# Designed miniproteins, single chains, part 35

Each design is a single chain, and the fold is of that chain. pLDDT is the mean over its residues in the fold that is shown.

## One batch from the design tools (miniprotein)

Design m1203
Fold by ESMFold2-Fast:
Structure m1203 (fold): chain A 99 residues (1-99)
Amino acid sequence: MSDVELLKAMIDALMEGKVITTPEEAEEYIKKRRKEYEDYQAQLDANAATSPEAKKLKDEINKLRKEAVEKMPSLTLDEQKKFAEEYNKKIKELEDKIK
């Protein structure tokens, strides 16, 4: 796995109120969430195919995710938690708009 994938796992764990402290914990967390995430992404792809608005919302979600991956390494743990909370809120707002 790349450092970027490890960072994504940490962001996801922080959004759930969990702390990832080792690569082994991150790998286990990724495995548990990967299938749910793939199923979720497939659903978003299906919705995006039916509506230009849904596609735009998915593109915005992907943009926010990319920005989070780039920004999180420069933040302290407390700042990462606050960022993860705001990030999760924005993602939820966009997901709620897809339907």
Scores: mean pLDDT 67

Design m1204
Fold by ESMFold2-Fast:
Structure m1204 (fold): chain A 94 residues (1-94)
Amino acid sequence: GDLEKAKKLVEEAKKLLEEAKKQLKKAKSEDVSKKELIEIIAGALRAIGLIFEAEHLLETTTDPEAKELAKEAIELAEEALKLYKEALKVMKVK
């Protein structure tokens, strides 16, 4: 149901935020490979996808608990997107 979907979105957003933090730290300290550049771009696109899916769930669900988890997923995915965007700005590609 909606609650299980919301829980999955939060878990995916948490994982994406962790990956975004790692990518940003690396982008600030080292030159990134072409493969790593593609991974940063893919991460940003996944964050956008998670935001859209979580916003749709927030608008359509009648479950108050699912609404709260959808909001959490949006906040986490937006933070991940911000970090991926920063990584793209500060990185140097070899």
Scores: mean pLDDT 88

Design m1205
Fold by ESMFold2-Fast:
Structure m1205 (fold): chain A 86 residues (1-86)
Amino acid sequence: SRAAFEEELKKRKEEHLKEIEKLLEEGKLTERQAKVAKEILEARLEALLTSPSLEEKQKLIEEKVEEIREKDPEAFLEAGEVLSKI
C-alpha cells in the first residue's frame, strides 16, 4: 500500500539522517556538506512520494539535485562522495 511505502521511505530517510549526523559529529562532514546532504535526501523523498512512475521519479530527483548543486557546487561534490558510502 502507499502508506507502507511512505513508512519505508521515512524509515530509510531517518537512517540516512542519523548517519549524516554521526559523520558531522566525527568531523568527516562539515556543517555546509551536511546541509547539502540533507537537502539531497529531502529532494529524493519528495520525488519518490509525488511521482507515480520510476522515470518521473528519476527526472524529478535529477532536477532537484541539480538545483542543490548550483547553490553550493563545492560542498555538493564533497557531500556526494560521502553519501555514496551510505
Scores: mean pLDDT 76

Design m1206
Fold by ESMFold2-Fast:
Structure m1206 (fold): chain A 92 residues (1-92)
Amino acid sequence: EEEEKKLGAGEITKKRKGTEEQRKEAEKEEDEISEIVEGLVTAIKKGDEEKIKEYKKKLEEYFGKEVADKIVEYIKNKDYEKLRLTLMKAIE
């Protein structure tokens, strides 16, 4: 939905971000997802909280908050099998 006027009077900036999240369903690209996940794994291993937040936000744009939260949790817990299964299910 590209029409900003339909997103809400006075809250165009906030609603624009919500519309971008809805559009993520049309642009699920495997290569970009792989780069985001690799960056997130590296950030978590280094304890870089700011980079974790940035990569998590990018995953939310592709898969939504629930899946992004699970991916971060699995990486922090070193549960790479659940991470793989979650990614396969989200991409397929």
Scores: mean pLDDT 67

Design m1207
Fold by ESMFold2-Fast:
Structure m1207 (fold): chain A 62 residues (1-62)
Amino acid sequence: VQDILQQLEQAIAQGDFETAQQLVQQLLQYSLQNKKSISDILEELGISPDFLVKLNKFLSSQ
């Protein structure tokens, strides 16, 4: 999961919308399989809520 988050952060920084969307889908799949929300997964990994804000802003800018 950390690898997916790192790749997603890089995709956002590069403006790679296609890769970012694919990685979001993978996180959603992982969330469903583990019966955890995306927020719970990020909290367990120690990822700040600011990451979700950046992600939402990036996706909304398209």
Scores: mean pLDDT 69

Design m1208
Fold by ESMFold2-Fast:
Structure m1208 (fold): chain A 78 residues (1-78)
Amino acid sequence: SMGPIAKATSLSEGQKRAAEVVALRLALRVPPDETMRAELLRLGLSEEQADALVAFAAEHLDSFDPVTHPERLVEILR
C-alpha cells in the first residue's frame, strides 16, 4: 500500500514522489539504474538519500513487500 508514503507529514512532496517511484518500480520488479538515480536527485533528494533508496531497491528487488516496505522507504527519507 502507498498509504504510508502519502500520509508521511515529515516528507516533502518531492520526497513522497521519490518513495512512490521506488515502490512502484520494485512492485513491477524493475531494477534500479542510473535513470532512477537521476530522477531521485531531480526530485530534490540529497546524494545520500538517493544512494540509500537505490541500495534499498537493489537489495529488495526479489523480495519486495508492498505492504511493509513503503513505510521503510519513508524512514530512509527522514
Scores: mean pLDDT 83

Design m1209
Fold by ESMFold2-Fast:
Structure m1209 (fold): chain A 70 residues (1-70)
Amino acid sequence: SPIEEVAIALRVVGLLEQAWIDYKQGKFDEAKKRIEEAKKLVEENKDKLSPRQYERLVKMIEETEKKLKE
């Protein structure tokens, strides 16, 4: 469903945006938790995502996690 796919994508993006905000505020454990929540959301709903959208969300999560580790 396009509606479900969009809803999942928006939730993932929101989690990554909050993770970045938490990181900038020195809330490293909260930032890490939001990344973990985003990963779980994508994996639990991979059957509801197109291959292109799955790839995009995975890459966004990887890039965000890389920034938080460096």
Scores: mean pLDDT 86

Design m1210
Fold by ESMFold2-Fast:
Structure m1210 (fold): chain A 90 residues (1-90)
Amino acid sequence: NRKLDELLKEIEKLIEEIIKRKKDDKEFVELLKELKKRIQEAVENRDLEGLQVSLEALKKLLKVEKDPKVKELLKKIVELIEEIIAILEE
């Protein structure tokens, strides 16, 4: 699905932007790399449960994040995952 591929590419780009900004926070970087992999696999397999687990993890990160730019990027990722979930529920 072309639309799913476009949304996934945007999510990957946003995660990479956060990783570059947080490069000195190794634990956070590893967490984001694992989330990226999980999201990629869930989209490829059309795994709605996996996407919802990733969405919950991102929402938890968003609640504790204090960097306004990282918050903005995390909010964008949340919105894109919610859009993917909506498409898969059709």
Scores: mean pLDDT 87

Design m1211
Fold by ESMFold2-Fast:
Structure m1211 (fold): chain A 83 residues (1-83)
Amino acid sequence: MEKRREAAREAGRLLGSVFGAPEELVREIVENPTSETFARAGAAVRERRQALEAALEAETADLPEAEREELALARLQALLAAA
């Protein structure tokens, strides 16, 4: 159990810092590190990532490669700043 909780804390920190997950979601996975809470958190992260990727692709479809790279970097920085 303890090793699971420690892994959940590390996963929670990474979810918050890297993916900008809300602190409430991070708290849920840290406090209740079950396969169910991990699956829910994973699904939320996947949906958020997919939505961000789709939005970025739609916004950059008409842009040259350099502009796409710049916008992708800005999006990544915004995601990290929210963590």
Scores: mean pLDDT 65

Design m1212
Fold by ESMFold2-Fast:
Structure m1212 (fold): chain A 74 residues (1-74)
Amino acid sequence: VEEQREQIETFRKDIEEVEENYLEKLSDEEKKKLKELIKGSFEQLKSVAPEELEEEIEELEELVEKFLKKLEAV
């Protein structure tokens, strides 16, 4: 349980750093979409089994990365 909270907390801090860095570069609409994506990701992590937590974090990191790449490509 404690290790899971540490993994989620580490993910939260990493995402907060990404958010802070990109908030200055994104439009208000893009910021809102990013915040909604992050919020959904955390809700998903809270319902994941301990064994699946590491894989779920990786999937969410990929999802965020794909979102940011999509914004850069247009």
Scores: mean pLDDT 70

Design m1213
Fold by ESMFold2-Fast:
Structure m1213 (fold): chain A 63 residues (1-63)
Amino acid sequence: SAALEAAVAAGLRINAKARAGEPFSDEDYRAFAEAERVLLGRDLSLEEARALLEHYQATGRTG
């Protein structure tokens, strides 16, 4: 589905930015929250998405 393809593409883009040490934008946090909802059924707030991506960038882990 288009939603699944978009979610996978967003996840890959966000992962690439994290590995490159590039800062995340508000669009990246929204895309991550949407990807988590589509792929894992998780409803994340933007604040939760920011915290998880910041944790991932610092540690290489999303939990």
Scores: mean pLDDT 78

Design m1214
Fold by ESMFold2-Fast:
Structure m1214 (fold): chain A 88 residues (1-88)
Amino acid sequence: MLSREEVIAFLEGTVRLAEEERAQVPALIADPALAEGLRALLERYRAAARELLAAARAGAAAEEVLARLRAVQAEVGAEAAALLAAAA
């Protein structure tokens, strides 16, 4: 299992990647409505990852933080798939 420090580093990386992906959306998605939906979803994911990062720094158990992150990732992934399906 990851240490608290490793979980913090992983979440810092997750926040950075979400920021990078959000910046890429206008270049990858030509549909403005789909691009807006995906950007909003990525910002929500980034906000959730930042909350989990704060919880980990406050002493939340690494396993609980990672379980919550996986739940958020599954939810965001499902919503992204629904947005893509609606745009087709």
Scores: mean pLDDT 80

Design m1215
Fold by ESMFold2-Fast:
Structure m1215 (fold): chain A 74 residues (1-74)
Amino acid sequence: GDADVERLLAKYGLAPGMDLTDTEGLIRQARLLQDLGLTHLPVDGRIDEALLAAIRAAGADPARRPAFERLLQD
């Protein structure tokens, strides 16, 4: 896995390959998506490859990288 993506997920109590079934888990996924500006993605409880690819893309985008790094530090 991408170490920065895994660290960012961990800040939200999430991990790659998770299948969340509880309300608290779904709220954590929703907050992650909102904070990264990925609100077009579904809050389905799945920390799948599509979500991981979107997070990697956000971290690699020079325009979004300062926000991504700030979220990692918080």
Scores: mean pLDDT 79

Design m1216
Fold by ESMFold2-Fast:
Structure m1216 (fold): chain A 118 residues (1-118)
Amino acid sequence: TPKVGVLVVSDDPADLERAERLAREELPNATVYGATSKEDVLEAARKLIEDGPDIVGILVDTDASPELKEGVDEAVRLLEEAGIPVVGAAYTKGDEASLREAVRTLREQIEALAAEMA
């Protein structure tokens, strides 16, 4: 089983808590970090690099601020430069069906990439 890290990004703390909970339920062996600001996104990326997972999944609110999205782009760059493959899925804040589908898609992408690495 690959070592998995997950970064959840939303500018709404209540939405973030919901998305983090669902990510932990669907990926129970993953280390999940949440971030509501660009600074928190970059800090979470550094923690993920230190953890040294085989794969990182990023779950992002489509309505996240441009500043948060810039933070996600920088986090992806840092993770990839550290040699960690990144997969991502997007969801819309307040849309539970969108969130559930995004987490399912993220899990499927992680499983597919893990199979390629085996």
Scores: mean pLDDT 87

Design m1217
Fold by ESMFold2-Fast:
Structure m1217 (fold): chain A 61 residues (1-61)
Amino acid sequence: SPVVERLKAALERGDLAAVAALLARLPDETSYQEALAYLKGRLSPQQFAALEALAREARAR
């Protein structure tokens, strides 16, 4: 998935702000849940919770 590749590149740089921005821009719930599932396996529970909260807030706007 192009989304997963972009997330991977951002994580490789340690750019969590870019990861959050990518999550916020996903067009539909299916893509968003796919991205969250990918990240859940790669981040600590604390990092994941923080990113999910930021992305959820951004997507609500």
Scores: mean pLDDT 77

Design m1218
Fold by ESMFold2-Fast:
Structure m1218 (fold): chain A 75 residues (1-75)
Amino acid sequence: GISPSPSAVAAAEELKERLAKLTPKPSVFVEVKAENEVGLVGYVKDEATKKKVEAIAKEVGQKYGVTVTNFISVE
């Protein structure tokens, strides 16, 4: 198993909240991948939505000092 840091847990929760507020809602899952790494996995409707998710991931990663890895594809 993995032992997530408090920062990684906080980052994952904020990512889930911010992604839930996007319209249209992306089909993206937030997973803790390592102690200080959070992954985003799933599909988005278009490149514009993908860029919005990437921007949110960068902001949250910088805020909590964690690595956010994007495994998101456009369907």
Scores: mean pLDDT 80

Design m1219
Fold by ESMFold2-Fast:
Structure m1219 (fold): chain A 100 residues (1-100)
Amino acid sequence: SFEEKVRESLRSIIDNLEQLVQEYRDRNLLSDEQAAFLEEKIREMREALETEDVETALRRFKEILEEMAAALKDSNPGLAKLLEEAAIGLERMLEELRRR
């Protein structure tokens, strides 16, 4: 179903973010505080995916990505831009889900 494809996309976002945070931490491109913040937000995404319906999970992921981007905007503008673009992608996915 389309809902299953959305859940797969949301799982991929979590996996990609976990890998990205680990890579940036290993390269000393994130402070310990920034890494802890991002790891907490990734845990919130995982909880939303496990406990919420697809539309609510998608909205929550978008909100969390926007929070992450805002927090990193001054210290890591490149990463913030990628997170903003991911949030836009989720907004488009939400529109498609609502048309069904």
Scores: mean pLDDT 86

Design m1220
Fold by ESMFold2-Fast:
Structure m1220 (fold): chain A 82 residues (1-82)
Amino acid sequence: TPEREEAAVEAMPQEEIDEIMDRLTAMSEEVVRNDASPEEMESRRQELISEFERRFSDRPDFFRTVQRAVDGVVEELLRRRA
């Protein structure tokens, strides 16, 4: 685990972490349930990134951590389809 990522997670409130994880889980379940296309997965990724960018506009370190988590989940879902 990267040192910076660990520090950012420690600084971020647990409620924020839980909300982010819940949203990522919900997106993954919906994508699998609906057999979403790669284009639909990309659309959902962009929507989540835009929302979190707005939420963390004054906290770019938090946004970077969240963006990495979102990207990781989407890449894993796309890999499973390929």
Scores: mean pLDDT 74

Design m1221
Fold by ESMFold2-Fast:
Structure m1221 (fold): chain A 66 residues (1-66)
Amino acid sequence: SIRDTLINMHNSNISNNRTRTAMIISRGLVQLGVTDPTHIQYAQQADQQGIPQSVVDTIIQNVQQQ
């Protein structure tokens, strides 16, 4: 599923110290209805950093096409 793919991408980015990318992915997960506290926290950090909605939408769209 799209959610499972994004969760795996989030975990991979965290393991590789790509925290900013992981935050963007978590914001996409929250937009898709994920309510896990970890993803909500990272989504809040993405919002605090001013990540544009267009960046989040691009990640979701790319995963939906694959």
Scores: mean pLDDT 85

Design m1222
Fold by ESMFold2-Fast:
Structure m1222 (fold): chain A 67 residues (1-67)
Amino acid sequence: AKKVYVFVGEASSEELKEATQKILDELKANPDTIVEEINAKTKEEAKKLGEEKEKEEKEKGATVITA
């Protein structure tokens, strides 16, 4: 199973929030993918957390996505 971390920042619009949710739903629907969703208050915080997690997960081969 492929481990995927998704860091989600606060969406500036309903359209962006809906697009982000659609991506999360598609990832969670894949049985070969283990999705861990991390919510941040801002896009800047999501980017910071994503960079930190990418460094931690480098040894485990996990994928990190920032939205």
Scores: mean pLDDT 73

Design m1223
Fold by ESMFold2-Fast:
Structure m1223 (fold): chain A 60 residues (1-60)
Amino acid sequence: PLIVAKKDYVGKTDDEAILRKGQKVPVKSYEILDENYIKFTTKSTGKTYLVPKEYVEVID
């Protein structure tokens, strides 16, 4: 899967993603935690991040 940032996002903690609008992030896996957040694990580093669902689009 691929996560695409729909707008800029700057996380408040190390567990939250920092994304630029239009950024494409290849992911190993993703999980919809609740109605507001997505958790994803990057393919490049295996690091896991949280991001508000409204800030990203998931492409399979």
Scores: mean pLDDT 75

Design m1224
Fold by ESMFold2-Fast:
Structure m1224 (fold): chain A 74 residues (1-74)
Amino acid sequence: DEKKKMIELLDAIGIGVKGVEEGKTEETFKEYIEKNKLSKDIIEATKRAIKRVKKSGKEKQVYDNVKKLRNDLK
């Protein structure tokens, strides 16, 4: 289910990026993985997104964009 996988990925990225803003990236994302039993592909894609966001310093902008994309999938 492509739509379900996309929603899971956007939700995971949103949580991970919010964790970067709050200085709790590792803890926030680890809790989310355990709670939602994320697939390895989604975990790896989210880790890559978090790394890029940390490097750019645009955590809020990326979070807002992810939230908009997530809403478009309703």
Scores: mean pLDDT 70

Design m1225
Fold by ESMFold2-Fast:
Structure m1225 (fold): chain A 98 residues (1-98)
Amino acid sequence: SAMEAALANGETSVAIARQEAERALAEAYRKALEDEENGAKIVEEATREVVERMRRDGENIAATLAAYPEAAAHARALMEEAIREVREKGERLARELR
């Protein structure tokens, strides 16, 4: 059905946004390992940037699903969960570099 397709598209879009955020955070962590003095700050700044991007991506995904309010709401909920998990991962990585 159209609703099932909208739900699946939302889930896929959120998963892609999360994967991109995790990749960016992994790159920041690699750079941080080469900078003993600023490593924690590099990861903290990268975490803020990827969370801000994910928030914008979430709004864009929900907007593309506006014709299917339940799918839009589901995508927003998945993005908020993904943002929380990415933020927690960034905080953990920054702590390891202190």
Scores: mean pLDDT 90

Design m1226
Fold by ESMFold2-Fast:
Structure m1226 (fold): chain A 83 residues (1-83)
Amino acid sequence: SVTRTITETPEGVLITELIELPNGQVVTTSLIQLPDGRYRPASEESAEATKELSPKEYIAEDGSSIPSEEGNIWLGGLPLPKE
């Protein structure tokens, strides 16, 4: 499960994701989305954690239902304002 919260800030659009893994671990990540469509993590730890524990490919082998969407810290097919 994943929950995304969008907060407008003077720097840009801050997107916070709360990722709940099936093992009961909860990870919170934050990103700032620029109008150019470029994403940058609000925290380096958030970016690293997402790349490490959030698999890039949701299709494993046993048909695991894991967070989909690679390259970005947002899941569930939530629309993001980008180019």
Scores: mean pLDDT 52

Design m1227
Fold by ESMFold2-Fast:
Structure m1227 (fold): chain A 87 residues (1-87)
Amino acid sequence: MEKEIREKFAKINELIDEGKYEEAEKLLKEMVEKYKDTDPEAANKAILYLAKIKLLKENDGEKQKEFTEAELTDEKKAVELAKEILK
């Protein structure tokens, strides 16, 4: 992963930790749009983060647990679940 992409995700994590979800979502949406054709791995990672923020905002503990388990054990399942959460 390019240094610029890593630095952007580091900033996104900082914003999430500070509760600045709107700013984090804006950066993540920009990353999805920028990297969807050039770096699908980075775009998919941004999609995972967007779903995580949505679940944090909704305080859905059951869905958060399901998503966290998928993110740690099955990246493909996590991406598909993230796309469903973001519908």
Scores: mean pLDDT 77

Design m1228
Fold by ESMFold2-Fast:
Structure m1228 (fold): chain A 64 residues (1-64)
Amino acid sequence: MVEVQELIRKHKLTSEQVAAAWAAVARGDRQGAIDILKAAGMSEEDANRMVQALEEELKKIEEF
C-alpha cells in the first residue's frame, strides 16, 4: 500500500484514474492498466510498478 500511495501522491492521480487502473488489474488486463496510468502522466516504469503493487494488494485481499 505505501508504494501505491506514494505513486498516487507523486503523479497527483485522481480517484477515477486509480479506480480505472484497479478495475483493469482486477480483470487481468495488465496492459490496459499500464495504458491508463501512462495517460494519467506516469512513466512506463512507474506505471509498471503501480500495476505490480495493485496486483499484490489484490492477491492479499483474495488470500485474506
Scores: mean pLDDT 77

Design m1229
Fold by ESMFold2-Fast:
Parts: C-alpha cells; sequence; structure tokens
Structure m1229 (fold): chain A 86 residues (1-86)
C-alpha cells in the first residue's frame, strides 16, 4: 500500500528526531503505538484519526521544546499532505 510506505517513511524520520532530542522512553513508546495504528489502519479516515492523535501527543510532549515541536509537526504535516494525494 502506498499509504503504508508513506507512514513507514514518517516513522523513520520521527524516530530519528526523537533520538536526536533524547525523548523519554514512555513518550517514544506512545508515538510508536500511534504510528503502528496508522500502519494497521484499513481506511484513509482511520489513518487520519491516528495522525490527529499523534499530532496532539507531539504538542504535549514537546510543549517546552519549540525546536522538537517544529521538527515533529513538519514531518506530520508532510505525511498528511502525501496521504491526501493518494
Amino acid sequence: SEIKKIVEEARKKILEVLDKYNVPEADRQRVLELLDEMIKAKTKEEVFKALRRLAQHVVDVAKDNPELRAELLRIIAETARKIKEV
């Protein structure tokens, strides 16, 4: 699936950013769970629901780190754009 490829690319980029900023394991695990929900989603609507939950989690996790927030939200926005084009 093209959507699964887009989500896997997003997962790789997000994990690199989380590693760069030493994000705590509990927050990292929640991000991985939300990315896994997107990969397992059977409909485009389900993918967008999981992506919205991921964006909300990112805003909370990165509330005190504007650079981390900007990098993660950029990847999420790019991922949403690519999924809309499929």
Scores: mean pLDDT 86

Design m1230
Fold by ESMFold2-Fast:
Structure m1230 (fold): chain A 61 residues (1-61)
Amino acid sequence: MEEVKKFIDDTVKELEKAGYKKIAENVKLMADYYIERGDYELAKKIAENGLNYVKALKEKR
């Protein structure tokens, strides 16, 4: 649980640094929502998808 929350927080910070603050905010809200419902797997996947999306954009050129 704690490690999942840490991963989400770190991912949100990385998204913000990439200039996608609103996306980072949405990822945080959605992930926290699923954590509160006990769905840690889905919360983690949401953060992973956001991170992968930004990584692809940063490596485009």
Scores: mean pLDDT 78

Design m1231
Fold by ESMFold2-Fast:
Structure m1231 (fold): chain A 93 residues (1-93)
Amino acid sequence: EGLEKTIKAAERMLKEAEEFIKQGEEYLRQGDFDLARRKLGQARSWIRFALGLADGLIMSPEAREKGEEFRKRAKELEERARKVEEELRRAEE
């Protein structure tokens, strides 16, 4: 019940984060550094929310596996965002 709602919310937040990272990558390729930075900021907000929900799921034996899955996905998205930020810093020099 409540766990299903939390799982759906975390899944949505991770999908939003991934979409914003893709948009940030595209704007970086186009040389639009301000929009790229804005999209990465939006992605990081969604990642933080998803991590909070994943931590809550891990505390429940019934949803622990799903929470660990979401934590892993959120960390992978965070790493992708960090790489785009690094490319942004190099491109702005």
Scores: mean pLDDT 86

Design m1232
Fold by ESMFold2-Fast:
Structure m1232 (fold): chain A 73 residues (1-73)
Amino acid sequence: MKNVKKLEQLIKKSVQQLKKEGVSPEQSDKFGDVAEKALEEVKKNPSNKKIMKKQEKKIKKTLDQALKEHKKK
């Protein structure tokens, strides 16, 4: 399941970045919820490249938003 592994690696790197930046538990939990749903979507459609790309973008956007919110408050 190469798409699932790729998404898992992205999630692991994102979680490491959130921990390194000291993002709040609430922001980290919010990211975790998005990441879990993204993995479920890809697992249901493991051969669908469009779904994989959409979920990758969603995870990256959520990570970026969490980091921006952490900087503001």
Scores: mean pLDDT 79

Design m1233
Fold by ESMFold2-Fast:
Structure m1233 (fold): chain A 111 residues (1-111)
Amino acid sequence: GEEKEKLIKLIRETLSLVKEAAMLVLKLTEENQLEAIGLLLRAIGLEFELDLLEKKGASIDQLKELAKQVLALAKDALKMLDKYAADDKEAQKLKEKLQKLIKELEELLKK
């Protein structure tokens, strides 16, 4: 249904931005690379879980549980950008996009 399609799209877009945030931090820092790698691997893992759920014809409730994990990861990505890339213009753009998707996910999860 339309709600499932919108939720899947928001999850995919959020995970894509989390990966971009992790890769940007890896590019900007010679130190603390393990934290950024950890975030990247978590995002990839959740993408594989989403692909599996889509193939299985997952319920809206199962997708909402995945969305909660994605929301937590996105908030971790914001903290990482603040910590390691506060003055970077690309990081500021990623933060704005990620904050918008976080708000959209939170609003959808309230329904």
Scores: mean pLDDT 87

Design m1234
Fold by ESMFold2-Fast:
Structure m1234 (fold): chain A 66 residues (1-66)
Amino acid sequence: SLEEAEARLSRVVDRALAEIDKATTPEQIKEVLEKARRELAQMPPELSDRGRQALELIELYAERKL
C-alpha cells in the first residue's frame, strides 16, 4: 500500500543517516549511499518525487561528513 511505502521511505532515510553517522571511512559512506539509492529506486511512482528528495537529503548529509 502507499502507506506502507511511505513508512518504508521514512525507515530508509532514518537508517541511512544513522549509518552515515557511524561510518568511519569514505568507502562505508559510499556503500550506504548505494544501498539507499537501490531502496529508494523501488518506491512506487506516487512517491518518486519524495524518494528523489529523500536521496538528495541523504547525499547532502553524507557530503557534510566527507
Scores: mean pLDDT 86

Design m1235
Fold by ESMFold2-Fast:
Formats: C-alpha cells, structure tokens, sequence
Structure m1235 (fold): chain A 82 residues (1-82)
C-alpha cells in the first residue's frame, strides 16, 4: 500500500516535470508517448503485485489496473489544462 502510493506520487511528479520541459509540439508528442508507455507499465506492475496477494479476484485485479490508468490519464489531462 505505502510503496504503491509512493510510486504513484513519483510518477505524477515525473509527468509534471516532463511537461515543464516541453518546448514545442514534437516534444509534447514524445512526452505523451512516454507517459502512455510508462503508465501502462506501472499499471501492470501494480496489478502483478496485487495478484500475489491471497483472496484477490480477477475482477478486482482488472478494476485496479483500470483505476490506475484512469488516475494517470486524469492527472495528465489536468496538467495539460494548466
């Protein structure tokens, strides 16, 4: 739990820092691609960790993956709006 929260916070901080470094459309496109790739990787890692715990259903694992991806997308859209 605490480690996952730290990973999410680090990822959000990295997204904000990456966007702050963008100077043109090409760099923005590259940042968006990297965030999509890294976001999918983070969601898979969190889901795989949860899968090792007893009593977690497949439906709960899918909900966790979708929730992580939704949080990443929501935060990215909020950064773009600033």
Amino acid sequence: MQLEVQKMQQFFQWMAQRLAAVRNQSELDAAQRQIQIQGQQLAFEMTRYAQQLEGISDAELEALRNHVLAMIESFWQRLLAE
Scores: mean pLDDT 77

Design m1236
Fold by ESMFold2-Fast:
Structure m1236 (fold): chain A 62 residues (1-62)
Amino acid sequence: SENAEKGFRATVGALIGGGSLDAAGNASTAAYETQSPEDAKEGALRGGGNEKAAQMAADGAK
């Protein structure tokens, strides 16, 4: 589904950007629930991810 695909891509983006599993998990959940790139970015930041991880999570969720 689109929700699952956006969640998965947000996870991959956060990890490639150097984020932790916590950052990736929060980005994935936000992208899955809302399908919003902005929410994926906020999720990654909330999970302790750096700015690169947050940007790449958002790019994945587009």
Scores: mean pLDDT 84

Design m1237
Fold by ESMFold2-Fast:
Structure m1237 (fold): chain A 69 residues (1-69)
Amino acid sequence: SKREKKEQLWKETLEKLSQLNERAKQLDEEIEKTTDPEQRQQLAQERAQVVQEMNDLLFELQEQLSQLD
């Protein structure tokens, strides 16, 4: 059913977002503790990539939900 499909999409997306959010938090903590400018820059780039992945997931979810509702 549409409801079951919607629930599955939300579950999968929330699990992925949760993992990405946890990674972003870990990167934030590592950036705060890092005194080396080069390492901080690399960590900041990784964090930016994580944010982009989160945005991509949200766009994909919105499109798929629109098709179901």
Scores: mean pLDDT 86

